# Ledger of designs, part 23: designed miniproteins, single chains, continued (5)

Each design is a single chain, and the fold is of that chain. pLDDT is the mean over its residues in the fold that is shown.

## One batch from the design tools (miniprotein)

Design m16776
Fold by ESMFold2-Fast:
Structure m16776 (fold): chain A 60 residues (1-60)
Amino acid sequence: MDEVQKAAFRRGVVAPEETLERAFEIYKEEGTLYALSDEELAERLGISVKTARRLKLGLP
């Protein structure tokens, strides 16, 4: 389980595996999901801004 999948589990974020895989690609590229705004992350992943924020809060 990668760091983004762990973050999703910690915050009760339910998303398709493909969505979490894309989030992990961004995490590897940028070093953190906090490099993107909640709105930018939501748009890139096709999720709500609230879900994007919850996912970020699950990261170290």
Scores: mean pLDDT 81

Design m16777
Fold by ESMFold2-Fast:
Structure m16777 (fold): chain A 90 residues (1-90)
Amino acid sequence: MTLRDLAERLKLSPMTKIALSLLLGRDADRFAELRRLAGLDPAAQAARKAQLLAQGDALIAQLLTDAVDRAIAEQEARRNGVPLPAAPVP
């Protein structure tokens, strides 16, 4: 379960992938825990990994929904509420 795999499975747009990468940049705890499971016994590792995968799918789906909602709200705020400082033009 990696950011790339998740993005591919859900067939995310570029903007959603950026939002996801920003969220997962701060959500290192879950990935650290998954990597730590690699040090456990095979049986315990398999059991815990299955549990985290099932829960992770639900949590990540929720995070993606939240990220998309936030991205939309932020974009609307910029368009209507807040003037952007600069726009790069080549």
Scores: mean pLDDT 52

Design m16778
Fold by ESMFold2-Fast:
Structure m16778 (fold): chain A 97 residues (1-97)
Amino acid sequence: SVKQEISKLINLYFPDLSEEEKENITEIALEIYEKFPQSPLEVIVVAAYIYQIAQNLNKDIRNPQDRNTIRELLLNSHPTIPEELVEEAIEIVIAFL
């Protein structure tokens, strides 16, 4: 299943994340994948990056200024990712948190 593939990729590329963080990123990545059925790795990278920035930089992704900061940081780090995917991913992370 796509969920099993996503979970395996998260364990491969982000082995040092907690089990709770891996589960959260998996669920976020699945929702993004349902709207943007591209490579599972691309979806995982977007989900993990938004989740990590929100948590580690203590940014409130519900706050418009902090949301814009997260968006700019992600786009600067991964300039080939479509902005539409980033915007949708942020909405999914907000709903999940």
Scores: mean pLDDT 73

Design m16779
Fold by ESMFold2-Fast:
Structure m16779 (fold): chain A 100 residues (1-100)
Amino acid sequence: MLPTAEQLAEAAETEGLEALEEAIKLARELGDEELAKKLEELKKKLEENKGKSKNISAILLVEAQILVLKWALKQGLVPESIQKTIEQLEKLKKELEEKL
């Protein structure tokens, strides 16, 4: 059960920045500086896009979620079933990009 594009766009503008900040902090505390840098770049893009395009904000949030989940799967923090969720998020991102 993935969020709708509308729900994801709302979350990106209200909750996405906070979730992304926590993910950046956790990545650094666990020593994954490359993940932290990628998440910081996405956070900057999300902040620059705030109030301009909800679809772009949703795409950026989905991209950040994919990165975090792939990292968590690699670290063994989440079950292997999360791979299916990653695939669903990648499909959702493509659907959002097609609406641009």
Scores: mean pLDDT 73

Design m16780
Fold by ESMFold2-Fast:
Structure m16780 (fold): chain A 77 residues (1-77)
Amino acid sequence: MKEYLEELKKAVEEKDVEKFKESVGKIVAWAQENATDSELLDELLKTAGDLLAAKDWEERKRLAEKLIKLAEELLKK
């Protein structure tokens, strides 16, 4: 999991769309298999959808930061 968050951070920094989409997909897959908090999972899935729909890197950066925080919160539970 933590490796996927680091991959996402790097993809946003490098503006690599392919790596960015792959990292988001890995985070979503992990969350769906490991999440016990359905409300946090729903918010993470919504944020991931918004992130994949984003067209500019400023919006992608903000949404990626939100996704990372939600994933870290799920990891604590």
Scores: mean pLDDT 81

Design m16781
Fold by ESMFold2-Fast:
Structure m16781 (fold): chain A 112 residues (1-112)
Amino acid sequence: SAIPEEVKEEVREWAKKHGVEPGKLLSEEAKKYFGLTKPDATALDALLRVLYDPSLQEGLSEKTVNLLRSLFGLDPENPESPLNEFMYQMLLLAPPEERALLEKFLYELMGK
């Protein structure tokens, strides 16, 4: 299904505010904000962290967060479920080929 333009606009403004860009590594400031220690952390890692951690969701509506959770295979109604923790870890460990497909999704979501 197509992603609504209102969701794309909200995510683009969020990404701009926090220095998150598809195809780029996160700055040290952005990594610190998202609680990421991985040296090669990307926009995908920041987005996954935000979907997992409600304290980082300021500036994103519940509708946008729940839609993104659904797109990544997370339960939008229960973010603290053991299934969501399992899926989050699986997404973090996704092989490079699958991360490349997710990168294309980020360009559709955040592009421009």
Scores: mean pLDDT 74

Design m16782
Fold by ESMFold2-Fast:
Structure m16782 (fold): chain A 93 residues (1-93)
Amino acid sequence: MVSLAPLVLREDASGRRQLTAIAATDNENATLRLSFALEGEPAREVPGTVEVLGNSRLVTAVIDLPAGQSFTVTVRAESESGDVKTVTHRFEA
């Protein structure tokens, strides 16, 4: 089964924002794909860093986000076997 950890938003001193998503699967051999969509934008697949922990596979992906604005983001994690987990979150300015 695919799972998504709570999304983490970071902001640097220049107002640059980054969103981190971590997806996990109970199959260490399954490929996980992470895609991000801002409201009104097409979904974009983002390469992630892969870590295998026992029988679990984790993928961490980071994207840059608009500074100083509220936005809605949808994160989709999909395994090669077709398992899908989607999270939509609104971030306030």
Scores: mean pLDDT 78

Design m16783
Fold by ESMFold2-Fast:
Structure m16783 (fold): chain A 93 residues (1-93)
Amino acid sequence: SDEALRQQLIDLFEQAALAAIAASPSGRLTLAQMRAVIDAVRAQALAAGYPAALVDRFASLALALVEAAIAANPSGVLTENDVLVVVYDLREA
């Protein structure tokens, strides 16, 4: 179902974003690094045969939520907890 594929996309994003946090020496990600995570997930999902319209809607929403989270954070970076909040907002959307 489209909903099952949407949840799988969010799972892929969560795994990729948390892996990027773990690989970051500071434990934080910039907007540019989060954009790279979203782009990598989008490319992986399209290569796996996910519907382009679903992947594009996911990527647009994920980017909007990441940009909002960065704008709300005085440091201009996201922590692991900030990433988990973005994932939560993606699942609830």
Scores: mean pLDDT 89

Design m16784
Fold by ESMFold2-Fast:
Structure m16784 (fold): chain A 74 residues (1-74)
Amino acid sequence: SLEEALKLGIQAVKAYEQGDTKTSEELLAQADKLDPKLGKRIRESIRLYAQGKTREAASLFTAASIETIGDIID
C-alpha cells in the first residue's frame, strides 16, 4: 500500500543516514515489493544522498510521493 511503502521508504532513508546500510537495503527491498514505482525513486534518492546530493535526493523523494498520491486520487 501507499502508506506502508512510504513508511518503509522513510525508515530506509533514516537507516542509511545512521550508516546502517543493511537495514536500509532490507527496508528498501520491502518498499520496492509494495510499490515498484515509489521503490525505484526511493532507491535512487538514497543513492544520490550517499553521493552528497541531498537536494537532488529530496527532490526525487518528493516527486515519487506526489506521483504515488496522484495515482490514488486519479
Scores: mean pLDDT 70

Design m16785
Fold by ESMFold2-Fast:
Structure m16785 (fold): chain A 113 residues (1-113)
Amino acid sequence: SKEKFAELAKRLNLVIQELLELARKSEDEEVKEKLLEIVKLAKEIGELATEIFEKGKIEEALKIVERTLEVLERLLKEVQELLEKKDYEGALEKLEEAKKELEEIKKEAKEAL
């Protein structure tokens, strides 16, 4: 439904904004760079999901956004905890894992077009 997609898109935008804010506050340059890569990738996936939705592939678009949200919401919680402990190596490991998951979601989204 259009309502469900709009709500998921809103949630995606909010998580992206939280990740961008986390990047701005990060004192570690590698963590900052990786967070910005995640933000860029999430935005690209959001754009692909919107195109898939506009082409009438509603179920595929919803699944792409829901999977992306699961990855990003988990990542935000884990990275916030690690950064509070100044565990930059742990944060980078979680960011790299999330990047690989998001790259796979992006590939699936492109195949759905």
Scores: mean pLDDT 90

Design m16786
Fold by ESMFold2-Fast:
Structure m16786 (fold): chain A 101 residues (1-101)
Amino acid sequence: KVEEFRKALSQSFEALAETIRKLYEEYGAEEVEKILREVREPLLRYLLERGREAVEEALRNGEIKEEAVEAVLEALERLARALAEGEKPDLSDLQAVQDKI
């Protein structure tokens, strides 16, 4: 149900965000940002593809409103882009996704 989807999505983004934060603390922003720039495109594509699949599945299961799909995908794209670029994910974007589903 909707709560399971929200929890799984939240936990996945939180785990990734914590991993990136730890890398910044251990190796410094310059080194982490350099590595993330080199893998940015494939990582961004992967995150967007998985996010889209999850939204399409939620729509098929009736867990998300059809009119909310674009807003949720836009918020997921912003989160995926921030993570791929080594920026701290904005929790308000995650909250916006949860509020739409």
Scores: mean pLDDT 63

Design m16787
Fold by ESMFold2-Fast:
Structure m16787 (fold): chain A 94 residues (1-94)
Amino acid sequence: ALEKVLEETADEELRRLREEAERVAEEIGRIAAEKGLDPEVAREVFLSILYGAIYSKHKGYTYPKEAAELLVETLQKEFGLSEEEKERILEILL
């Protein structure tokens, strides 16, 4: 599984990106709970997106810049993420 590959990686950069992805997903889950949404579903969905992007980069593909920008703009609009959190997500995706 993508999750297990990222969790067991000896690559320090992939480990750092995984830890940042988990941190962002936890924050999104917290905000979702405050809005009356299921925090576990929100966390799992966003974690899957971020892990997919990290794995794609590891395999030599780049996440589309326009799609990454649209995703962070949507998250800022819907979840009220800070500029710092947007920058962290863009770092993970790009």
Scores: mean pLDDT 72

Design m16788
Fold by ESMFold2-Fast:
Structure m16788 (fold): chain A 61 residues (1-61)
Amino acid sequence: DEAVAEAIIQLLEDMGKPEAAEKARELYRTKGLDEAIRFAAEAMGVSEELLREIAQKVAES
C-alpha cells in the first residue's frame, strides 16, 4: 500500500501538480489508500481503476 501511495504522489509531481501531491500524501496518512486514490484519480482525470493499475506498475519498477 505504501509503495502504491508513493507512486501516486510521484505521478502527481511529474504532472506538475505539487499541491495535489501534498494533499494525496496527507489523505493517505489520515484516511488511507482508497481515499488518496479517489482524490488523485479525480485530479488526473482518470478512473480509480486505471490509476491503481498504473501505480502498481510504477511501484514494481
Scores: mean pLDDT 81

Design m16789
Fold by ESMFold2-Fast:
Structure m16789 (fold): chain A 64 residues (1-64)
Amino acid sequence: MEDKIKELETKIKNLQSEIDRLEREAVRAAIDGDFETMAEYRARIDKLLAELKKLQEELNKLKS
């Protein structure tokens, strides 16, 4: 149980870091006028946010 909680927490932390990185990249692409690349980063962020929500729900079930 504890090992599974730690694994989920690690996955959540890594996913949050990846989302933060992509958010910065999206802002940079927008500043550079690369709106096509910005849109691609936004789409990727949306997918990662959906994954993050699923992992957070799983973690909450294990901690309850």
Scores: mean pLDDT 83

Design m16790
Fold by ESMFold2-Fast:
Structure m16790 (fold): chain A 73 residues (1-73)
Amino acid sequence: SAAEEQLERFRRALEELREAIERATTREELEDLLAGVERGLELIPLLPLPEAVKEELRRELEELREEILEKLE
């Protein structure tokens, strides 16, 4: 279904983002990744997914956001 495809794409994007954060060494890279996380958080409420799945995705993005912010300090 379209919802399953969107979830798969979102999960792949999260995996790529996680790896990119681990590899990031410059402030510019971290700022771009932070913008990506913020866009993801805005998108989640609009996804045609069960609320439990949305909560899981929100938690993962918030964890990544905190990791980026810690690296930017």
Scores: mean pLDDT 83

Design m16791
Fold by ESMFold2-Fast:
Structure m16791 (fold): chain A 106 residues (1-106)
Amino acid sequence: LLKEAEELIKEGIELLKKGDYEEAKEKFEEAIELLEKADMSKPEVQLALARAYMVLGLALDELGDYEEAIKKFEEAARIANSLDTIEGAALHTAAASLLSVTKKKL
């Protein structure tokens, strides 16, 4: 589940880089579904889930779905903040920054 979800996130990021935002969104949504079925007690699963929400938010922002993008960034920040790790702190900061930028588009 975790490894499969991480592969979907990587594929989605490559699609984002190419401007294939709809396809990227689908990959990130699939990754989130897999991660929610994984062992959520593991910090690596929580980190992957936070990353998946952050990049899903980016795809939604590019598609003009600002309200949904904000919700995804809020979820990413919430999960990342709960981890109390360096990686979690960095991801929380990134998600919070993206949330603030997208809110200005409303």
Scores: mean pLDDT 85

Design m16792
Fold by ESMFold2-Fast:
Structure m16792 (fold): chain A 100 residues (1-100)
Amino acid sequence: MEAEKYANLSEEELEKKIEELKKKGLAGENVKENVKKIFKLELLLEAKRLGNKEMLEAVVKYMETEDLRALAEALALLAHAEGLELSAEEVLAEIRAARA
């Protein structure tokens, strides 16, 4: 995934790209891959809205590597922004449990 290219888009440009992918991707052949891509871009948009550099770096790493630890780190930072006390380690444990 072109994570750096998407990270350099404005919040408004990212919203437009997500809507374009929803319109084309959900009507297309590769629905699962398109849903996954939409999810990654939604996380990137939230990181930009929060202005949180650590979350932005974690989302970019997840987009490039699909590393579940990077996903857990991004989700824990998002949870903190919503007033929830969740560690990246706790989020990673839940992701691993859901895959078992």
Scores: mean pLDDT 78

Design m16793
Fold by ESMFold2-Fast:
Structure m16793 (fold): chain A 90 residues (1-90)
Amino acid sequence: EKEKEEEELADFYARIEVGRAVTQHAYDEAKRASPEAAAEAQRTLDEFNAGIERLKELYDKGKEAVEKNPELQARVDAAVAATRASYDAA
């Protein structure tokens, strides 16, 4: 039960970190395409950051749970790395 709560917090944190990688990649690609695409991607990035600020306490709890558990940290790192690798191959 406690293990499940820590895993749920770690999954939440991992989803936020994956979302950050996705949003940053989209912004970098849009910036190469056109100023209009870059402006649209910037709005998405701003909304993502605003979402994290609204969920800051939950995000910080997820980060703390991951930092206390090397297995959870490795899973988060692997998810983010896999996401980045999928974009770097294009």
Scores: mean pLDDT 78

Design m16794
Fold by ESMFold2-Fast:
Structure m16794 (fold): chain A 62 residues (1-62)
Amino acid sequence: MAKAEELLRQAAALYRDGSEEGRQLAQSYVNQAVNLLDAKSMEEMEAVSRWVADRFRALLAE
């Protein structure tokens, strides 16, 4: 969890940069956070995707 949150914080900062490169790097970091959480089932994948989306949105709003 802590490592995934750190990746999402970095992604949010890159997304706020507003550049095309920043947005692409932010997407890469979000994908890394999802992969780090290593969902083993469809239920886990749904939970992981929802958590990542909610946390990223919250970090963007800060």
Scores: mean pLDDT 77

Design m16795
Fold by ESMFold2-Fast:
Structure m16795 (fold): chain A 94 residues (1-94)
Amino acid sequence: SAIEKLNEIIKLVEEAKEYLEKGDVKSAIEKLEEAIRLVDEMREEGLIDEDKADSIEKSLAVAKESAKAGDLKGARLALETAIRQIEKEKEELE
């Protein structure tokens, strides 16, 4: 289920990117908050190392704050960083 949860988080991040492209910042933030919640759940369940969970959550938080500030470029870069961090975690579990 760890890989399944990581795939769900990637899907939420990709949905957030799509909402940002459409100018729907509110929906993008809701998707990012849902992604952060799932990372925190994985941490509590011991499915992900704390350091990796912290790194992913930090990237998602930066994306959320950049989106709120109207920094679409900064938000997209932070989301790309989060996806790369999640993909690396998936590689370690496969």
Scores: mean pLDDT 87

Design m16796
Fold by ESMFold2-Fast:
Parts: sequence; C-alpha cells; structure tokens
Structure m16796 (fold): chain A 70 residues (1-70)
Amino acid sequence: SPQERVDRLLAEYEEKLKKAKTPEEIEQVFDEAVAGLRELAPELSITDLFLATARLVEGYFEALRKLKKK
C-alpha cells in the first residue's frame, strides 16, 4: 500500500539521519527523502502527506540540532 511505502521511506530516512556526521550529509538525506515522498504524494491522503512531511522536517532539524551541541 502507499502507506507501507511511506513507512519504509521514513524508517530508511531515520536510519540514514543517525549515520549522518555533517550538515551536508543531513541535507542530502533530507533531499532524498523529500524526493521519495514527492513520488508517493499523488497516492496519499492530505493528512498522511502532512504527517509524513512533518516527520521529515522534524527529523531534519533534530539531526542538525544534535550536531551543533558539540
């Protein structure tokens, strides 16, 4: 289902963010996930798309914040 594809995309995104060591790597991981979600967007409800987008944005800023703490 489209939701299973979104769940897989988000799981892979979170795993890649944990391995990212620089702001440049975080940006690349975020851009890749946004592109993947964009391809799935026509098959998603507006609510599911909003929730997936919120998770991508939250993960991006949290990953950057954790790098800046050191």
Scores: mean pLDDT 83

Design m16797
Fold by ESMFold2-Fast:
Structure m16797 (fold): chain A 71 residues (1-71)
Amino acid sequence: SLYEQGLEAIEELERYKPLGDAGDREALLRAIGSVLAAIGTIIQLDLEGKKEEAKELAEKLKELGFPVEVL
């Protein structure tokens, strides 16, 4: 599902962000890609009316330091 794709993107962000913060350029780029993918899935879930799933993913993204709001 789209929600599961969003969770996978967040898991990749959790995996690569610490490595990117430590100076691994490939890990940094993967972390950036994962943030963008997670934001994309949040937007798509909101557009499909799955607002609770969108909010859950947005909250997880905020916990990782990326404050995204779903209206």
Scores: mean pLDDT 82

Design m16798
Fold by ESMFold2-Fast:
Structure m16798 (fold): chain A 60 residues (1-60)
Amino acid sequence: SQADKALDEAAARMRAAWAAGQDIRPVLEEFLKQSTDPELQERLREMGRAFEAARRLAAA
């Protein structure tokens, strides 16, 4: 589905940014802005929180 493609694309871009030590928030915000699906928005936010948690742990 289009939502599945968007989620996979967002996941790939956020993972790439996280692995490169870059801020994932601009990627997350871009996909949230484009999303019209509440379930997709929720899954995107969950993914963002997971990367933020991982970054906080790595920064300690």
Scores: mean pLDDT 79

Design m16799
Fold by ESMFold2-Fast:
Structure m16799 (fold): chain A 69 residues (1-69)
Amino acid sequence: GPHEAGRKALEALLAGGASEEAAERGATKAVVYLSQGDEERAIEALKAGGASEEAAREAVRHLREGGVG
């Protein structure tokens, strides 16, 4: 569900080099962009937080599989 998806997204972002604060802030923005159907802006928000592109795409995948967006 969305709670588990959020946790997996945060884990992916932390593994990808984001700090905990940047990962949480980026994930919050990404959820808003995904709810608007804007996957590329969600990825950009996560990368701005210090996550690699691979980690950002993985986080978006987890959020979408959990019904976020």
Scores: mean pLDDT 80

Design m16800
Fold by ESMFold2-Fast:
Structure m16800 (fold): chain A 64 residues (1-64)
Amino acid sequence: GAADAKRSAEAAKAAAEAGDSAAAGTWNYQMYLASGGHPAGKAGALAGSAGDAEAAREGWVQGA
């Protein structure tokens, strides 16, 4: 649901800010599933899985 998506997005943002790309990717993927396919969650999951903590962070810092 929306509350689960928001919690996962906040966890992804916190992990990305800490430089943990793997955790950021995992939480962005959970946000993607809980939101029913939100593009930011998909992009953040891909960036995190690729080891790109900065790209995963930047998407959520911008609020998009």
Scores: mean pLDDT 64

Design m16801
Fold by ESMFold2-Fast:
Structure m16801 (fold): chain A 65 residues (1-65)
Amino acid sequence: REEALRALEGARRAVESGALPADLARALLTHELVQLGFSREAAERAARAVIDGASAEEALRLAEE
């Protein structure tokens, strides 16, 4: 859980600061969440939400629904 929140917040900040393009950040974040035990569908949902501006906690809730 904490690892997933860290990954989500890291990706959000990287996109917000311009350090990573949104498409690359989404792909990397999806991969990290799958490695943390989320399904690909849940990981993609959470990654998309964070890139669209949702908080890490909000995005994680969407993945857990």
Scores: mean pLDDT 78

Design m16802
Fold by ESMFold2-Fast:
Structure m16802 (fold): chain A 100 residues (1-100)
Amino acid sequence: SLAESLKKMAERIEQFAKDVEAGKLSREEAEIELTLFAMYLATLKSIRDKLPEEVQKLLDEADEEIRRAYDALRQGNWKEFAEELKKAAEILKKMAEVLE
């Protein structure tokens, strides 16, 4: 289900944030993972009009957190980058709860 997909992605992003905080990722590795997450959100945006209004709002919030994460990564602000990833994961969990 979409809710299961969202939960799985949220868990992946939470692990990504932990790896960032632990200093385990190069800038290039972090950019690849962030890009894969952005592609996942782009897929959800392609079906936005089929989603409940509350999920549409959460999707817009997640998209804004991705933009902030890219900005933080570009500035070399790893702490802010990890914080934005954690916020994005929380939003994905809320989307999953609304759907089921």
Scores: mean pLDDT 88

Design m16803
Fold by ESMFold2-Fast:
Structure m16803 (fold): chain A 86 residues (1-86)
Amino acid sequence: MPYTVLVGALVEPEALEEVEAAAREFAAKQPGARLRVSGTRVTLAITAPDRATAEALGAEAEARLRKVPGVLRVNVLIVPGTALSV
């Protein structure tokens, strides 16, 4: 059963470019990954084939984004199904 991993980072305005760059680099390594920037929020959506892969990808994305100074909050949400093809 496929899963969607949604990673949202709320950042200080000064950190937005660095967080967006880090998210874009991570997304480039993930087939079908989607990146959105809205205000000071960066959202990454990744599709995983199973829950274990989804949890691993979510943890990796969170760790990567948290390395950028100025990240205020990172949320990871894992849901069954694909948010990219409903």
Scores: mean pLDDT 80

Design m16804
Fold by ESMFold2-Fast:
Structure m16804 (fold): chain A 85 residues (1-85)
Amino acid sequence: SDGQNLGIIGDVKDLVRGALLALKQGEDFDEIASFIEEYLRLQGFSDEDINQILQILKDYAEGKISEQEALDKVEDIVRKHLDSQ
């Protein structure tokens, strides 16, 4: 039964997509990062996984990666986390 895992992947991707939009609109990075970190901790993500996702958001905010690259990298981290549980 992968229904719950697919839901978590979708929810995290939607959260990150919203964060990328907020960053594009000029919202404060530290404020966005704090909300993302709290959500991911509540979902049981490790400090290492959270730090990797926050780095992806930072790379996007600095113009180093595209929105699609950010979402693809986040999905890979989320899938590895779920496969480890």
Scores: mean pLDDT 84

Design m16805
Fold by ESMFold2-Fast:
Structure m16805 (fold): chain A 120 residues (1-120)
Amino acid sequence: SQLDHQIASVEAFTAGLEAKLEEVKPYLSEDLYEELLELLREIKEKLIELYKAIYEKNFEEARKILEKIKELVERFLELLDEAIKEVADNPEAVALLESMRDSIESRLELLEEEVESLIK
């Protein structure tokens, strides 16, 4: 189903980001790592809730969930910028965090376009 495909896409996307975060874990403060991981898991949960709301044609709820996703992503990007500064002397760690930033920014842009096309 379309919903199953969308959920699988979310699972794969967030698993990739969690793997990159785990690679950077030894270079980050424990608190920063835990906050990033918690936000990423909340983003995953809200993305799944969004696609379920769209599937059920609950477009009012879908719009509210999208706004919450934007707030969570903005907070995640803020913490990624802090993490990049913390690991600035480690080019491999910087590259991983920058790739996570680029991935989530691109995903949000595509998500906003997708949601606008579905909520006509």
Scores: mean pLDDT 88

Design m16806
Fold by ESMFold2-Fast:
Structure m16806 (fold): chain A 98 residues (1-98)
Amino acid sequence: ARERLERAARRVEEVARAVAAGKATAEDAVEAILEALRAADEAYEAGVLSPEQMHEILNAAFAALAEVQALEMGEATQADVAAALRRLAALLRRAAEA
């Protein structure tokens, strides 16, 4: 559970850097967010995450998905998507270290 959260955090951070550099697709960002949600669900079922931590991760993940959609619609920047992904990665990393 924790190792999967750590891997998901690293992947989301990697994709955030690639998005900021214009080298990642919206699909790459969505795949990283969905894996983060699966990792969080597994950790929550294993008792590694509190309900509060799970709620924060869900909110950050859905905010990141909304920014990816806004980017595709021309209503957000690559920097906005990267910032949302970095917030998600920080929450996942903190949860893995608890």
Scores: mean pLDDT 87

Design m16807
Fold by ESMFold2-Fast:
Structure m16807 (fold): chain A 89 residues (1-89)
Amino acid sequence: KVPVPQMSKGIAYIVLDGEVLRGKIESLEVSANGEATGTILTDDGRRFEFKGKVVDERDGLRVFSGPATEVETGKTGGMSGVVEDPPAP
């Protein structure tokens, strides 16, 4: 498939069942109103879908917060993530 222009470095932390999981942002879509959706792959191999909002933007960084749901189990946790602005094509 064609490469996407998003993501230089995107990382996220998910709190699920009292544990903190670290992952990378595999896909990210941001609406004009600051709604953010995408997919996170954690270091332990879990895939999460997130639906959240941009809560802060500065110096080419966007900070996201919202729920993330594990694809395999349907469990939902809280997520915080940061991504750099997408590179120009």
Scores: mean pLDDT 73

Design m16808
Fold by ESMFold2-Fast:
Structure m16808 (fold): chain A 73 residues (1-73)
Amino acid sequence: DKKKKEVEKKLEEVLNRLADVLEQDPAFARTILAKVSPLIKEAKEALKKGDYEKALELVNEAERVVDEEIAAH
């Protein structure tokens, strides 16, 4: 329940940040998406299976990748 909501909230935050980048720099957003799409896909699958611990780890990793790519750009 609480962990599920935390994962869903973080996933939404990551997707919203990617949408903001896509609006400003579509080419850069596509390079970030190529790196984080597998993580997001696996996180959604973990959520579907009820593995909230795994889903949270994957969403946190996706957030880290987004933060690092934006900071380096």
Scores: mean pLDDT 84

Design m16809
Fold by ESMFold2-Fast:
Structure m16809 (fold): chain A 75 residues (1-75)
Amino acid sequence: GPVRSALFSPAQVEAVLAALKRQVEQMLREGESVEEIEEQVEAAVQTLLAAGLITPEQAEAILARVREHIRELEK
């Protein structure tokens, strides 16, 4: 089967997503702009991708879910 030992488990990916959502909520409360928040989230996800800890598909999914969360908080 494919080697998965170097990648985050599904539970670790969910933990990263939960942590990023909490960080977004804190940054919004501190008065950071959506643009600044998105830049910081993208930088964090790109760091994980560059380290080989997540796949490009997981990176896209995390970014999409965080952007959805930001949109819900801005309503």
Scores: mean pLDDT 80

